# Designed miniproteins, single chains, part 13

Each design is a single chain, and the fold is of that chain. pLDDT is the mean over its residues in the fold that is shown.

## One batch from the design tools (miniprotein)

Design m424
Fold by ESMFold2-Fast:
Structure m424 (fold): chain A 89 residues (1-89)
Amino acid sequence: LLEKAREYIKEAREALEKGDFQKAITALSKAVLYLKAIGNEEARKLADEATQLILEARKAYSKGDFNKAKELIEKALQLVEKALEITEK
């Protein structure tokens, strides 16, 4: 679970750096699922917050607002990275 979450977080960051917002959103959604499966309460709270940002990023992307989508993806990525850090202890 932890290794899979780390892999998807890395995939999301690389996709974001390349401007592939659809791939970043998909990878973040998968990372959130693995983080929630770990059963850590604090990490789950961060993953739930990231889920809301991911939903808003999808909405922004669908409307062609790529600047807003990027900002929301970056915020979600920060939350899932923090959740991963918590679950590694």
Scores: mean pLDDT 82

Design m425
Fold by ESMFold2-Fast:
Structure m425 (fold): chain A 73 residues (1-73)
Amino acid sequence: SFVDTFLAIMREYPDMSAEDALLQALLLSGLPVTNETLLEARDQLEAALPDVPAELRPKVLEAIGSVEEAERK
């Protein structure tokens, strides 16, 4: 899934920004970087938050915030 790919990237590349990891996860999942896809990614990340390991939650929240910032543009 997209969420599993995002979490795997965060584990493998802990120094990568949450925004860069989000974009890489979309590309690796074969998804286009569009407003619709970013909104779906945000919803999937929000739904996954209760099951995300505590050490990765700040990165997930940063990724969600990155999508919200892009929407305001």
Scores: mean pLDDT 80

Design m426
Fold by ESMFold2-Fast:
Structure m426 (fold): chain A 61 residues (1-61)
Amino acid sequence: STLDEIEAQIEAGTTPRVELDMQLGVIELEYAVKLVTGEISQEEFDEILARIAALRARLAA
């Protein structure tokens, strides 16, 4: 849900890009902790990282 919210904010263009990038960094860290603790799979983590990378590319455009 949080990644969907950030994607919507990128489309809207109303939130500062630096704030959105910081929010993506927090989400990445939260999922990294879940991976280390075994709460999620490597496959799920890779999907989250790919989505974050795509959203960061949109912020850079």
Scores: mean pLDDT 82

Design m427
Fold by ESMFold2-Fast:
Structure m427 (fold): chain A 78 residues (1-78)
Amino acid sequence: SKSDILREVALFIRIIGELIDLELTKDPKVKEESKKNIVELLRELGVPEQTIQQIQQAKDVKELNQLVKQALNQIQSR
């Protein structure tokens, strides 16, 4: 439904905002909180747990950003 699409778009916007904060922050504690928020938002969006585990295992922000973008693209391509 239209309401389901709007909810999905809102979750996408929130995830993008967290990724921007993660990229810009130099505070390790803020980075950890942003990573946790991204994981929770991805679960709410229905991203498979296997994909979330790969994102959690990312070695740096660049790899995490790439994996999140890949997951979001897969949701959009349904």
Scores: mean pLDDT 83

Design m428
Fold by ESMFold2-Fast:
Structure m428 (fold): chain A 62 residues (1-62)
Amino acid sequence: PLPTVYKVGDKVQAVKDGTYNGLSFKKGDVFTVLDTNDYGWLLVQDSKGNSGWVPADWVEKL
């Protein structure tokens, strides 16, 4: 599903624990959106500079 509209520069928060495409998530971790695609994926970056593509369903907009 397409849960919401995301934009570059949005702050998003992980809704669950896990690892996806080499990026580690803890519920409550905050990321910055660097890019979006038409398939419901976001390129996000953590506070340490790690980035990766993740499904939008793994995060929520702050």
Scores: mean pLDDT 77

Design m429
Fold by ESMFold2-Fast:
Structure m429 (fold): chain A 95 residues (1-95)
Amino acid sequence: MPLSDEQVEEIIKISLERNKREREVLDDAEKNNWSDEELYQRLLEVQREYAERVTEVTKGNKVGSDFLRSLGHSYKLGGEYEIGDIFYEAGRRAE
């Protein structure tokens, strides 16, 4: 079933909020000289929140689950296995 216009608008909103939060985390990391591990853990939290919010909006919709699984695959190909697993699991929950 295709996503409704309301679901698409909410995903865009959530994605913009995620992008803003990622920038805030990166700015804080640079300003406070965080370790790579601290930065990575905070970015993982941002991705988990994003995946959960998208899952709620798209629950029971194949397009949403396909999107989340595809995103998980892309992260794993880039070596980001923890982020990839977050999105794969979210995709399965969205089905």
Scores: mean pLDDT 79

Design m430
Fold by ESMFold2-Fast:
Parts: structure tokens; C-alpha cells; sequence
Structure m430 (fold): chain A 81 residues (1-81)
């Protein structure tokens, strides 16, 4: 259901932000990729996760970290295709 997919997206965003707050950028990226595969997330769902994580970092003044996170995710996600 849409509600179940939204709950999964919410969980992934929270877990990724917790890892990023701990300085574990590579682990945050790997978590998102693993969860996307486990739950068969669509490209739209993955984009939603990425947008919410990046927006949270930018809102916190962490724009450089948001940029690094997005670049690393793009590289790793492309390698998994």
C-alpha cells in the first residue's frame, strides 16, 4: 500500500540521517541502496528518500555534506544497476 511504502521511506530517511549525524556517510549510502533492493523501491521512492535526506542536511546548514552524500549515492547506485 501507499501508506506502507511511505512508512518504509520514513524509516530509511531516519536511519540514514542517524548514520550521517554519526559521520558514517558510506554506511548511510549503503543502507539506502540495501533497503531499496530489499523493498523493491521504485526510482520515485528512492528519489523521495534522497530528497528528504538532502533537504534535512541543507536545512541544518550542512550543504557540503548534502553534496558529498548525493555524489557518493549517485556513484554507488549507478554501480548497482
Amino acid sequence: SAAERQAIVDEIVAEALALLDAGRVDEAVELIIRRAKEHNLSEDDVLRVMTRVADALIAAGREAEARRFLELFAERWRAEL
Scores: mean pLDDT 86

Design m431
Fold by ESMFold2-Fast:
Structure m431 (fold): chain A 94 residues (1-94)
Amino acid sequence: SELERKALEKLQEAIELLKKALETGNPDYVDEAVEKIREAIKLLRKIGKNASDEVLKQAEETVKLAREVAEKFGNPELREAADQLEKIIKEIKK
């Protein structure tokens, strides 16, 4: 679906930004990644139980990477975004 494509795009953008943060040490990429994760959460809430395994797998990868980056940068907003994303994944999988 169109919502699913947009969710995948936002999750993929978040992953790319998080990887750039790790490569460059630039916290601006972390702030951008937080925004993309929050956008993905809004889209996942709209999709609900109709979310594909592909979207959920990409979201789980985003959570894992976001937690790693949040720990390295000491970024509480990124940690909170990752926690919220994991909560939505768990609610959808029920």
Scores: mean pLDDT 90

Design m432
Fold by ESMFold2-Fast:
Structure m432 (fold): chain A 94 residues (1-94)
Amino acid sequence: MTTAEVVADVIAATVGEEAGEIVRELLLERGLDGPATEEGIARAYDAVEEAVENGEVVRVARERGFSEEEIERIYEQLKRWMDGRRLARKAAEK
């Protein structure tokens, strides 16, 4: 199982299947398709957070053929996921 497959499957289960599709494509474009190591998975999650921040998620979603309404909904869902993950990281640093 590749890093992209593991992270995309987790996003599909927690955020939604459409978000998982976008994340898979994004991680493949970034070359994060190697073996699913702990380090690889961590880097892939960081890449997803960067892509949410820099608008790359919106670009990939359009290229995949999602409508503007679907893109807005998926982006909002991924942003909430990212915000929650960052909050959890802050809590773990204590």
Scores: mean pLDDT 82

Design m433
Fold by ESMFold2-Fast:
Structure m433 (fold): chain A 114 residues (1-114)
Amino acid sequence: VKDRSLEEVQKFEEELRKKGVLADDPKEWAGRTAAAGLLAASGDVEGAKEISLEAIKEGLPPTGAVTTYAIAGLIKAGRIKDAIALGKEVGISDKQLRELAKAYGKEKALDEAL
């Protein structure tokens, strides 16, 4: 159910914020942050990548919400190699990738693909 998936994403977002991994993006990016995560979770790698690269081009950090949600969505969708490729392209650390993978029970799959 879509509603349960959204609750899981919200709980994961709260955990990432508590760990200092997720930074708040400017208000103008709030809608794009949500779009990046939802596209990635649905398996739309190119759509998620486009929004994440636009965020980096505008000077947002690789630890920002747009990029973090896109990578988390790809991990949730089981697209581990795509998540690693995007993470490396935007400059996200292996440590951040592991924390995202761990939240979805994909830590071993991530370590094997790294």
Scores: mean pLDDT 69

Design m434
Fold by ESMFold2-Fast:
Structure m434 (fold): chain A 74 residues (1-74)
Amino acid sequence: APAVLTPEEVEATTAALAIQGLLVARERGAAPAVIEARERALAEALGVSVEEVRAMSDEELVELARKAALAVAA
């Protein structure tokens, strides 16, 4: 059984958690400052701009989370 996470698995796990945090914040209608903090965290995890993250729909975020989960499972 793979007991040790590779750097790639750590990055994928970090991205998946950041995506989940933003999705939960959006679903709950969190304060704008909380959403902005989650957007920044996800942008850093993905290596993209905050503007790109803000343009992403919830459906696109779910798809990114699925891809991140597949990267950890592969």
Scores: mean pLDDT 76

Design m435
Fold by ESMFold2-Fast:
Structure m435 (fold): chain A 77 residues (1-77)
Amino acid sequence: MKTIESKEVELAAGETLTITVTNTSDKPFKVTVDLLDENRNVVASDTAIVEPGESKTFTFTAPEAGKYTVVVSKEEL
């Protein structure tokens, strides 16, 4: 199973965005979090395996002021 969730945010240059992903299911997931600029260029990306009942925190710093889209992809393992 692959689920894509997205959220738009406006960030200042050097501002830090923190994203916490919690796995409330009984299956482990591989999670990829991408930070896209307004032109949909990937400016930062991180990935982790989140076990059932676990939370993982992803931290990104905006290189420039602007509108960004956070894309969270979850893949069942």
Scores: mean pLDDT 79

Design m436
Fold by ESMFold2-Fast:
Structure m436 (fold): chain A 93 residues (1-93)
Amino acid sequence: VTAGTDLFNNGVQAFNAKDYAAAISNYTKAAAIYAAAGDSVLTTIALYGQGVALQQLNQYADAISAFDQALALNPSNTLAAKAKAAAIANLAA
């Protein structure tokens, strides 16, 4: 869990620095560690972060995939559902 949290925090710092590629890499690694630990809540949050970073790079199809993975783990995550809807709207535009 600690290694996953360190990677997640590195992802947040990269995102804030507008290094979205580094943010995606760190969030993806964090999600894998959290998933291996059985922590669906932290996995969902890391997948959400990955999706948001992908949206910043206009990678809307990949962002939708990340949000779908988050919603598969937590269907009631309104944040991921709203972000997915926004990504679909941007892809359709």
Scores: mean pLDDT 84

Design m437
Fold by ESMFold2-Fast:
Structure m437 (fold): chain A 67 residues (1-67)
Amino acid sequence: SRSDAAVERIRAHGEAEGDYLLAHRDEIVSKLEKLAEETPDKEKYLRLAENVKASADYYAQRRAAAA
């Protein structure tokens, strides 16, 4: 699935990609929410936005626990 593909890409590229996701969480989510507004398949992009939020929150918690 598309949400799984985004998570897999971040995982495969390691912590640097996780840091990028954390730094750009709001921008990525805003882009996905804008796509939901501009396409007929709103549910698809809103679900991706939720997945990005969950992934970013996971990395934030993991980094905080390690610090």
Scores: mean pLDDT 73

Design m438
Fold by ESMFold2-Fast:
Structure m438 (fold): chain A 88 residues (1-88)
Amino acid sequence: MEALLEETGRIIREALPAAKEALEAALAEAEATKSQAAINAAVSRISALGILASAAAFVGDEETAKELREAMEEGKARVDAIEAEVAA
C-alpha cells in the first residue's frame, strides 16, 4: 500500500503543471468565446483539479493539494466573472 501511495503522489505532482495549463487553456477559450460549451469545459477542468487535490491530500502531499485547491478557487472566480459578463 505504501508503494502505491508514494507512486500516486508522484503521478499527481508530475501531472500538476499540465493540469494547470489545461485549465488555463479552457478558461482562456471560455473568456474569448463566452460559449456555454467552453464554460462547461472549464468547469469540468476545475472539478478534475478538486479530485486531484483530494487524492494529493489523501497521500499526505499537502503542498500539492494546497496548490491544486488554489488553482481551483482561482478558476472558479474566473468562471463566475465570465458568467456574470455573459449575463450582462
Scores: mean pLDDT 83

Design m439
Fold by ESMFold2-Fast:
Structure m439 (fold): chain A 93 residues (1-93)
Amino acid sequence: LAELALRNVEEAKKLVEKDEENPKAVLEAVVLLSMATIALSVVKLFGEPSEEEKRYLERTREVAEELSKSKNPEVANEARATAEAAEEAIERL
């Protein structure tokens, strides 16, 4: 799940970087970020993260924090929620 969250935020970043004004790409990025947030919530509630999974969580937070600075408010808002979910999963230790 931690690896899945990372893959989803990295894919969302690629879509946004390619064209922030494309409504289809924006919608797909928002969906990917929402799915990452769900995966992170499951990790927080039920996971016992390994050192490798902790690295995936930290990278997920970093990528989501970067996307939270997007000029598209829908992407920025979803990315902020994903970054917060990653931070909470990391802090659960």
Scores: mean pLDDT 80

Design m440
Fold by ESMFold2-Fast:
Structure m440 (fold): chain A 106 residues (1-106)
Amino acid sequence: SRAAREERKRRAGEEGARRAAEEGLPGITPEDGARAGRVAALLEPLPEEELAELFEEVGDLYVADKMEEARELVRERLSPVLEPEEVEEVIEFLEELAKKRRELAA
């Protein structure tokens, strides 16, 4: 199923980029959409409730500027399900999203 998973990530990235371009959301580029699509595909096997809880906790940590605690939380929750490279991709995505949100608030 790894080949199917890689193909799904590729397609989700392309779809995410396209959707970002179509929606025209301020501060969101097609590259941001592509990354969001890939991350969504990686997280598909996880329960929706668990993902919502994780994102709420990580978001709170980013607002409090607790970057290391946020990284550790993501690694702890996702390492059982995702490969190390995939966990890093999710962390990078969330950190970039937090930076963009901070820039828009400034």
Scores: mean pLDDT 76

Design m441
Fold by ESMFold2-Fast:
Structure m441 (fold): chain A 81 residues (1-81)
Amino acid sequence: MVPVKVTVAARDLDTGAGGWKELEPRLVEPGQRVTAEVELRSADGTYTVTAPEVLAIDTTQRAEVEAGGRRVSVLVHVERL
């Protein structure tokens, strides 16, 4: 089975400071459950957001989550190699 490439990125929606923080892409089996922690910077300092667990399917998944009292956009992009 050919692995899929998973890229996780997150952005603080309240300030937008630092823009998108993109993690190192990972190669995983198709349909594997994927999660990640992303460290983001806000005007109030640095905080950690945990991405919602998603299946590694051939699509882009987007979620808005609350972390550390902040609104965060999380993007999980899955692409075939």
Scores: mean pLDDT 73

Design m442
Fold by ESMFold2-Fast:
Structure m442 (fold): chain A 98 residues (1-98)
Amino acid sequence: SALEERLAEEARARRAEALLALADQLEPIHPALAEALRLLAEAILAGRELAEEERARVREAFAAAAKNPEAQALVAAMRAELAAWNAEVEARVAALLA
């Protein structure tokens, strides 16, 4: 349906926005993770899957960032915000279909 298509587009845009905002915050703390997040956001906006080499770079950046508590706190905050937004979208869809 048109509503499902619009909600999927909004979800993709919001995820990309959250990743780019997090990348800006991480640039001075963990540049490799910031670059990986920009790559993920670009792939989401382009509607493409990451190549194997790109996936390897992303995995490496997250593994390295696991040793940085400041970087991990920012990642956790972004994930919590996206989870809250997803719950809100589910509630809106349920209310519309009731």
Scores: mean pLDDT 79

Design m443
Fold by ESMFold2-Fast:
Structure m443 (fold): chain A 72 residues (1-72)
Amino acid sequence: DKDREEFERVNRANRIAADMYRRLLAAPSDEERKRIEEEALKEITSIVGEDDGKRIVTAVRHAVADTEARRA
């Protein structure tokens, strides 16, 4: 079932994206943030492909930046 495989793949990528968002907000250093971004990009691209993976990671980075700007 292609629809089921696509649904499971999207859910897995979304789970990694949500974890990335939480980890980035809690990260104590720029080195830790870079490591989290690299790890998430690698995992997401292995699931949804490079183009979609980069798009998802970029969206998470923008969400983190927006959240941090609202805290300032």
Scores: mean pLDDT 81

Design m444
Fold by ESMFold2-Fast:
Structure m444 (fold): chain A 95 residues (1-95)
Amino acid sequence: SLTERLLELLRTALENLRRAIETGTDKDRGVALVSLQSAMDTARELYDLTGDPRYREVFDLVNEAIELLQRGDLEGALEKVERALELVEEILREE
């Protein structure tokens, strides 16, 4: 499902963000940013298709993570992505 794709994209973003924290490199921050943008686009598509406000919350959390990453707050970005992941896991448990 598209929701399962969102879960995979968020897990990828989480791993890429952890890598960016570990290495501190611009390259790894760039990889994390691209994966977050993909997750944000998918959450927006799911919100547009379903009207489920939890997908809007995921979109907002991922957007906040992008803003934090761009400001150099990688730990804050990580917390936002972890919350988004928990929400998507909850949605999948209800399906």
Scores: mean pLDDT 89

Design m445
Fold by ESMFold2-Fast:
Structure m445 (fold): chain A 74 residues (1-74)
Amino acid sequence: MEEEIKKKIKEVKELAEKILKKYTKPEEQKILKEILDAILERVEELTKDDMKKFNEVIEQIKENFEKDLLESLK
């Protein structure tokens, strides 16, 4: 259960890195990644007793990142 949550967090981080790599310089990407990591850790901490809510939030973030990536390809 927690294992799957951690996996989804990693997927979101990877998508964010791919998006940032296209639009920002490596130094900026590192800073933004650290900010994202902090946000995701906080979300996990606040929602660890409500796995359904955590899953919904992570899915929304992931879908938004995927949508932005697809938009950039047109």
Scores: mean pLDDT 68

Design m446
Fold by ESMFold2-Fast:
Structure m446 (fold): chain A 95 residues (1-95)
Amino acid sequence: IEKEIEELIEALDKGDFETAGALFTRLVNTLPFEERKKLFERLAEYAEEKGYLKLAEAVREYLKALESGDPEKIEEASKKLARALYEAAKERKKE
């Protein structure tokens, strides 16, 4: 999982949304709860460091949804996170 987290961060750092989105989707669907928590904590740190405040907020919402155990909240937070990730990558492409 550490390697997969590094690959996701590297793809985000390069502005490669297609790779980042694919890796993110795979990780969300395959990682158990504790590993997902570590992934999202690291992703939030990365987003804050790069100034992607909306992405950092979306990651924090997703972590709260995971803690709630509510599938509907998890689904909503996942959609927001995917959109925030796309927007962050898109802004970087335009820069």
Scores: mean pLDDT 73

Design m447
Fold by ESMFold2-Fast:
Structure m447 (fold): chain A 61 residues (1-61)
Amino acid sequence: MTREVEAEDGREAAEVLERAVDDGDYDDEIVVTLRGPASAEEMERMQRAMTAYVEGSEAAR
């Protein structure tokens, strides 16, 4: 199933992705919608979390 989450900015988006990795819920697709801007630092944090999620998803296979 696809889980959709709205984030106010890049910081909240990064936190949502990090929490999904921590929960180990790799069976769901996560779609995060950004309502506001993201800084370069926040973009890096989001990419790091996305990479961890993809790696966790592969390991769960």
Scores: mean pLDDT 73

Design m448
Fold by ESMFold2-Fast:
Structure m448 (fold): chain A 76 residues (1-76)
Amino acid sequence: MKTKYRGEVYELKDGTPHLVKSEEFDDDLEGMRRLVDRTVDELHAQGKPVWGRVSIVYDDGTRETVYTRTYTPPPP
């Protein structure tokens, strides 16, 4: 049985999360984790407040977050 992984990357604009990237891979957690890490790191290098996650997507539509990548912006 293949496990479906969804990777999502969000940018915070005026305190609101905006989805900037979403991908699904079958049975490749490490590939999805690398994609999320790369995307978050690239956007963070541009000075953007960003975070990402990898979730398992179940047949009933429920999701379980298995990995997160977050950069906390420096305090004002």
Scores: mean pLDDT 77

Design m449
Fold by ESMFold2-Fast:
Structure m449 (fold): chain A 66 residues (1-66)
Amino acid sequence: GMVSAEQGRRALEGVERAVAEGDGAAAGAVLHDAKQNLPRADEEARRYLEEAIRLAEEFLARTGVG
C-alpha cells in the first residue's frame, strides 16, 4: 500500500528529535526507513520523507556516524 502523510510526518518528527538529542543511530534508522518508503509514498508523504532524508543526511554528515 501507499505510505501515508501521517507516516511521513512521523518520520520528519523522528529525525527532528534525533537531531535535537544528538542521536545518530536514531537518525540513521529514520533515514533508512524513509528511503525504503519513498517509492511507495503519495505526494504529501513524499514531501515529508524527502525533508526527513535531507535533515538526517545533513545531521549524519556533521556527526560522522556511520
Scores: mean pLDDT 81

Design m450
Fold by ESMFold2-Fast:
Structure m450 (fold): chain A 77 residues (1-77)
Amino acid sequence: GLEEALKRAKEAAKKGDGEGAIKALKDALRVLENPRAILAAIGGILRAIGELLEGNNEEAAKAAVEGLQRALELEKS
């Protein structure tokens, strides 16, 4: 579920694991139905990938968590 994906993303972020946090966000994207939530998740993925390309694993993980949190807020709206 979405709450489980958020837990996994936060755990990955605690470890500085940008790729793990992005994976959790991608897993969440598969079950989102609200178009605004989907766009927020995509934005989070793009920002996180941008940080990974710069070598910023902690910032990548943070971007993925923030994208997932925003997507959850929008999905419930």
Scores: mean pLDDT 86

Design m451
Fold by ESMFold2-Fast:
Structure m451 (fold): chain A 95 residues (1-95)
Amino acid sequence: SAAAELGRHLRELARIAGEYLRLQSEGRTEEARARLEAAAEALLAANRQMPAVLAIEEAIFEELRPEQEKLLDGDKKEEMYRLGMEALRRLEERA
């Protein structure tokens, strides 16, 4: 199914995110960036082929809207990043 396909891509993204943090801690910033960019391209490609995925993403964004609204009072990039990671976790769970 499309959901199962996206689930595989999201599990790969989670693995790459772990590698990104490890490579970053080792000072291997260029390699970390390349892996994150590859992950972003894979997710974008999956979304283009799966209208059902867009519906799941919309539901997750609605669920996280109260937390997102708390961040509108300032530039809170770290908190926004954490919220994005939670959104990805929920998408992985549902796909």
Scores: mean pLDDT 66

Design m452
Fold by ESMFold2-Fast:
Structure m452 (fold): chain A 97 residues (1-97)
Amino acid sequence: MRLKPLTPEQRAIIEETVREIFELGDKYEKELKEKGASNELITEFSVKVVGIILRFIGDVVDLELAGTLTPDKIREIGQKALEEVKKLGEEYLEKAK
């Protein structure tokens, strides 16, 4: 099967979502450092955030391969990824207490 090129709108949503995930992850990493979390705990958190990004990109690729990729679907899976980062951040802040 031949992959269709992403539209400018689809690409922009993907790029913004990845940026928002990195910004949210950086915010939680900073809060973990301020709470005195170990470098090991901060590294574990950062690795898991990267995993969420890779899963989001994989979900986008799967939708494109299925021919079902739309801007709204990218926004939907992007919001789920952002909520996962938030939940992960809150979990790691509790571990840093």
Scores: mean pLDDT 83

Design m453
Fold by ESMFold2-Fast:
Structure m453 (fold): chain A 65 residues (1-65)
Amino acid sequence: MEEKKKALEEARKAAEEGAKQGLSPSEILQLALEKLKPVLDKASTKEQNELLSKLLEIVSEVLKK
């Protein structure tokens, strides 16, 4: 549980940093995915789907600011 929360927080920070640097949405998504990847590699299929959905919500929120 802690690892998933930490990875999602790291992904949000990476997305915010990318947005500040003027990176494209695809580059921001890639940076966020890299932060989530260690947790995805250890997660079940159901957990992977949940984490990816949360990641997309985070990236969408960052881009709307």
Scores: mean pLDDT 79

Design m454
Fold by ESMFold2-Fast:
Structure m454 (fold): chain A 100 residues (1-100)
Amino acid sequence: SPELLEEVRRELGSAIDAINKGDYEKAKEEIDRIVELMKKLTPEQKEGVILDLLGIARMLLKKGYEELAQYVVDKIEELMKEVEPTPGIREELERLRAQL
């Protein structure tokens, strides 16, 4: 629903804010909430959120939070089993994996 996608967008913003503040535990909680909310989205909507999660993984790597970045990448790989990923998504995921 539009309301679910809007809730996911709010949680994405909260995750980014937590990462920027160095609040590891809050960032993980927000990521876990996003993954749970995504289970209720359509495959097309899930693909859009996967792109946002790839951005989060990149931010985590830049901050040296490699363990949490790996956690996010693992969750993306689980979600991609239910979605037909574009070559661009696959390439970005492989690039992030190579840095972990």
Scores: mean pLDDT 82

Design m455
Fold by ESMFold2-Fast:
Structure m455 (fold): chain A 61 residues (1-61)
Amino acid sequence: MLSEEEIKTLAKIGGVSEEQVRHALKLIEQGRVSASDSPKKIAEAAGISEKAAAVIREVLR
């Protein structure tokens, strides 16, 4: 759903690697977390910052 350019932008904003952004997106696709979950829950599941999780969540809405 996100382009490589969008993944790079999200990684820079969140202060995480592109691989961490892809991992978080994979967890959402697998239904392990939802884009409607809190940024804290997404961050804990994906091993990323709450800031990165919040940005990913907003883009997927």
Scores: mean pLDDT 77

Design m456
Fold by ESMFold2-Fast:
Structure m456 (fold): chain A 59 residues (1-59)
Amino acid sequence: MIELLSAERDAETGGLIMKVRVDGKDYTVEMSAEDPSATKATIGDETYDFDLASGKLTK
C-alpha cells in the first residue's frame, strides 16, 4: 500500500514534490509539470522511476 505523508508544489518548476511511504519505506517522488506521467523517486543518493499504480521502483 502507498501512504501519502506530504505533498508540496515547487514554486519555481511548478512540479509536485510528494513524500510517500511504500511498505514501510519513505520515498520522495517528484512529478514534472511538463510531463506529469513521468515520476522520479529519490531514495538517499539514488533516483528511480516510480510507478504510482503498482508502487514499484525501477532504475
Scores: mean pLDDT 66

Design m457
Fold by ESMFold2-Fast:
Structure m457 (fold): chain A 61 residues (1-61)
Amino acid sequence: GTQRVVTVTRADDPELFAALAELPVGTRLPGTLTIGGVTLADPVIVQVTADSVVVVGTEVP
């Protein structure tokens, strides 16, 4: 799969944003994470702000 950077915003997905925003930068999430129709394997939180969380992972086809 291709490495993808995906941003979760509070406006687009408030429940997912709330869950991820509590986690420290560098957290490796188990399994897969689907954000805006993109499914990521081995997701890692790389940035957390007041309104967004940036996640990097391998896109699952």
Scores: mean pLDDT 83

Design m458
Fold by ESMFold2-Fast:
Structure m458 (fold): chain A 88 residues (1-88)
Amino acid sequence: PLASLSPEELAELIRRAFEDEKALVERALAAGLISEEEAEEALRILEEGEERAVAAALAGDVEAALAVIRETEAALAPLRDRIAARAR
């Protein structure tokens, strides 16, 4: 359960999750599924989301951290839809 983690443990998990997502964006770019411009936008969104989510986690605000993660997912949804359409 996320609420039972220390602020530091939650922040570490968030950083790892965002690192994995950034790696997927880089792989999608390398595979030709997204443009360089789309990759730059996605990486910017992930970078901002990571900073905000980690800050909330370190402040002990689990709900705020989760809200930022949800906002980041929503912001990336149009790109994920394009990737799914192109990966046919």
Scores: mean pLDDT 84

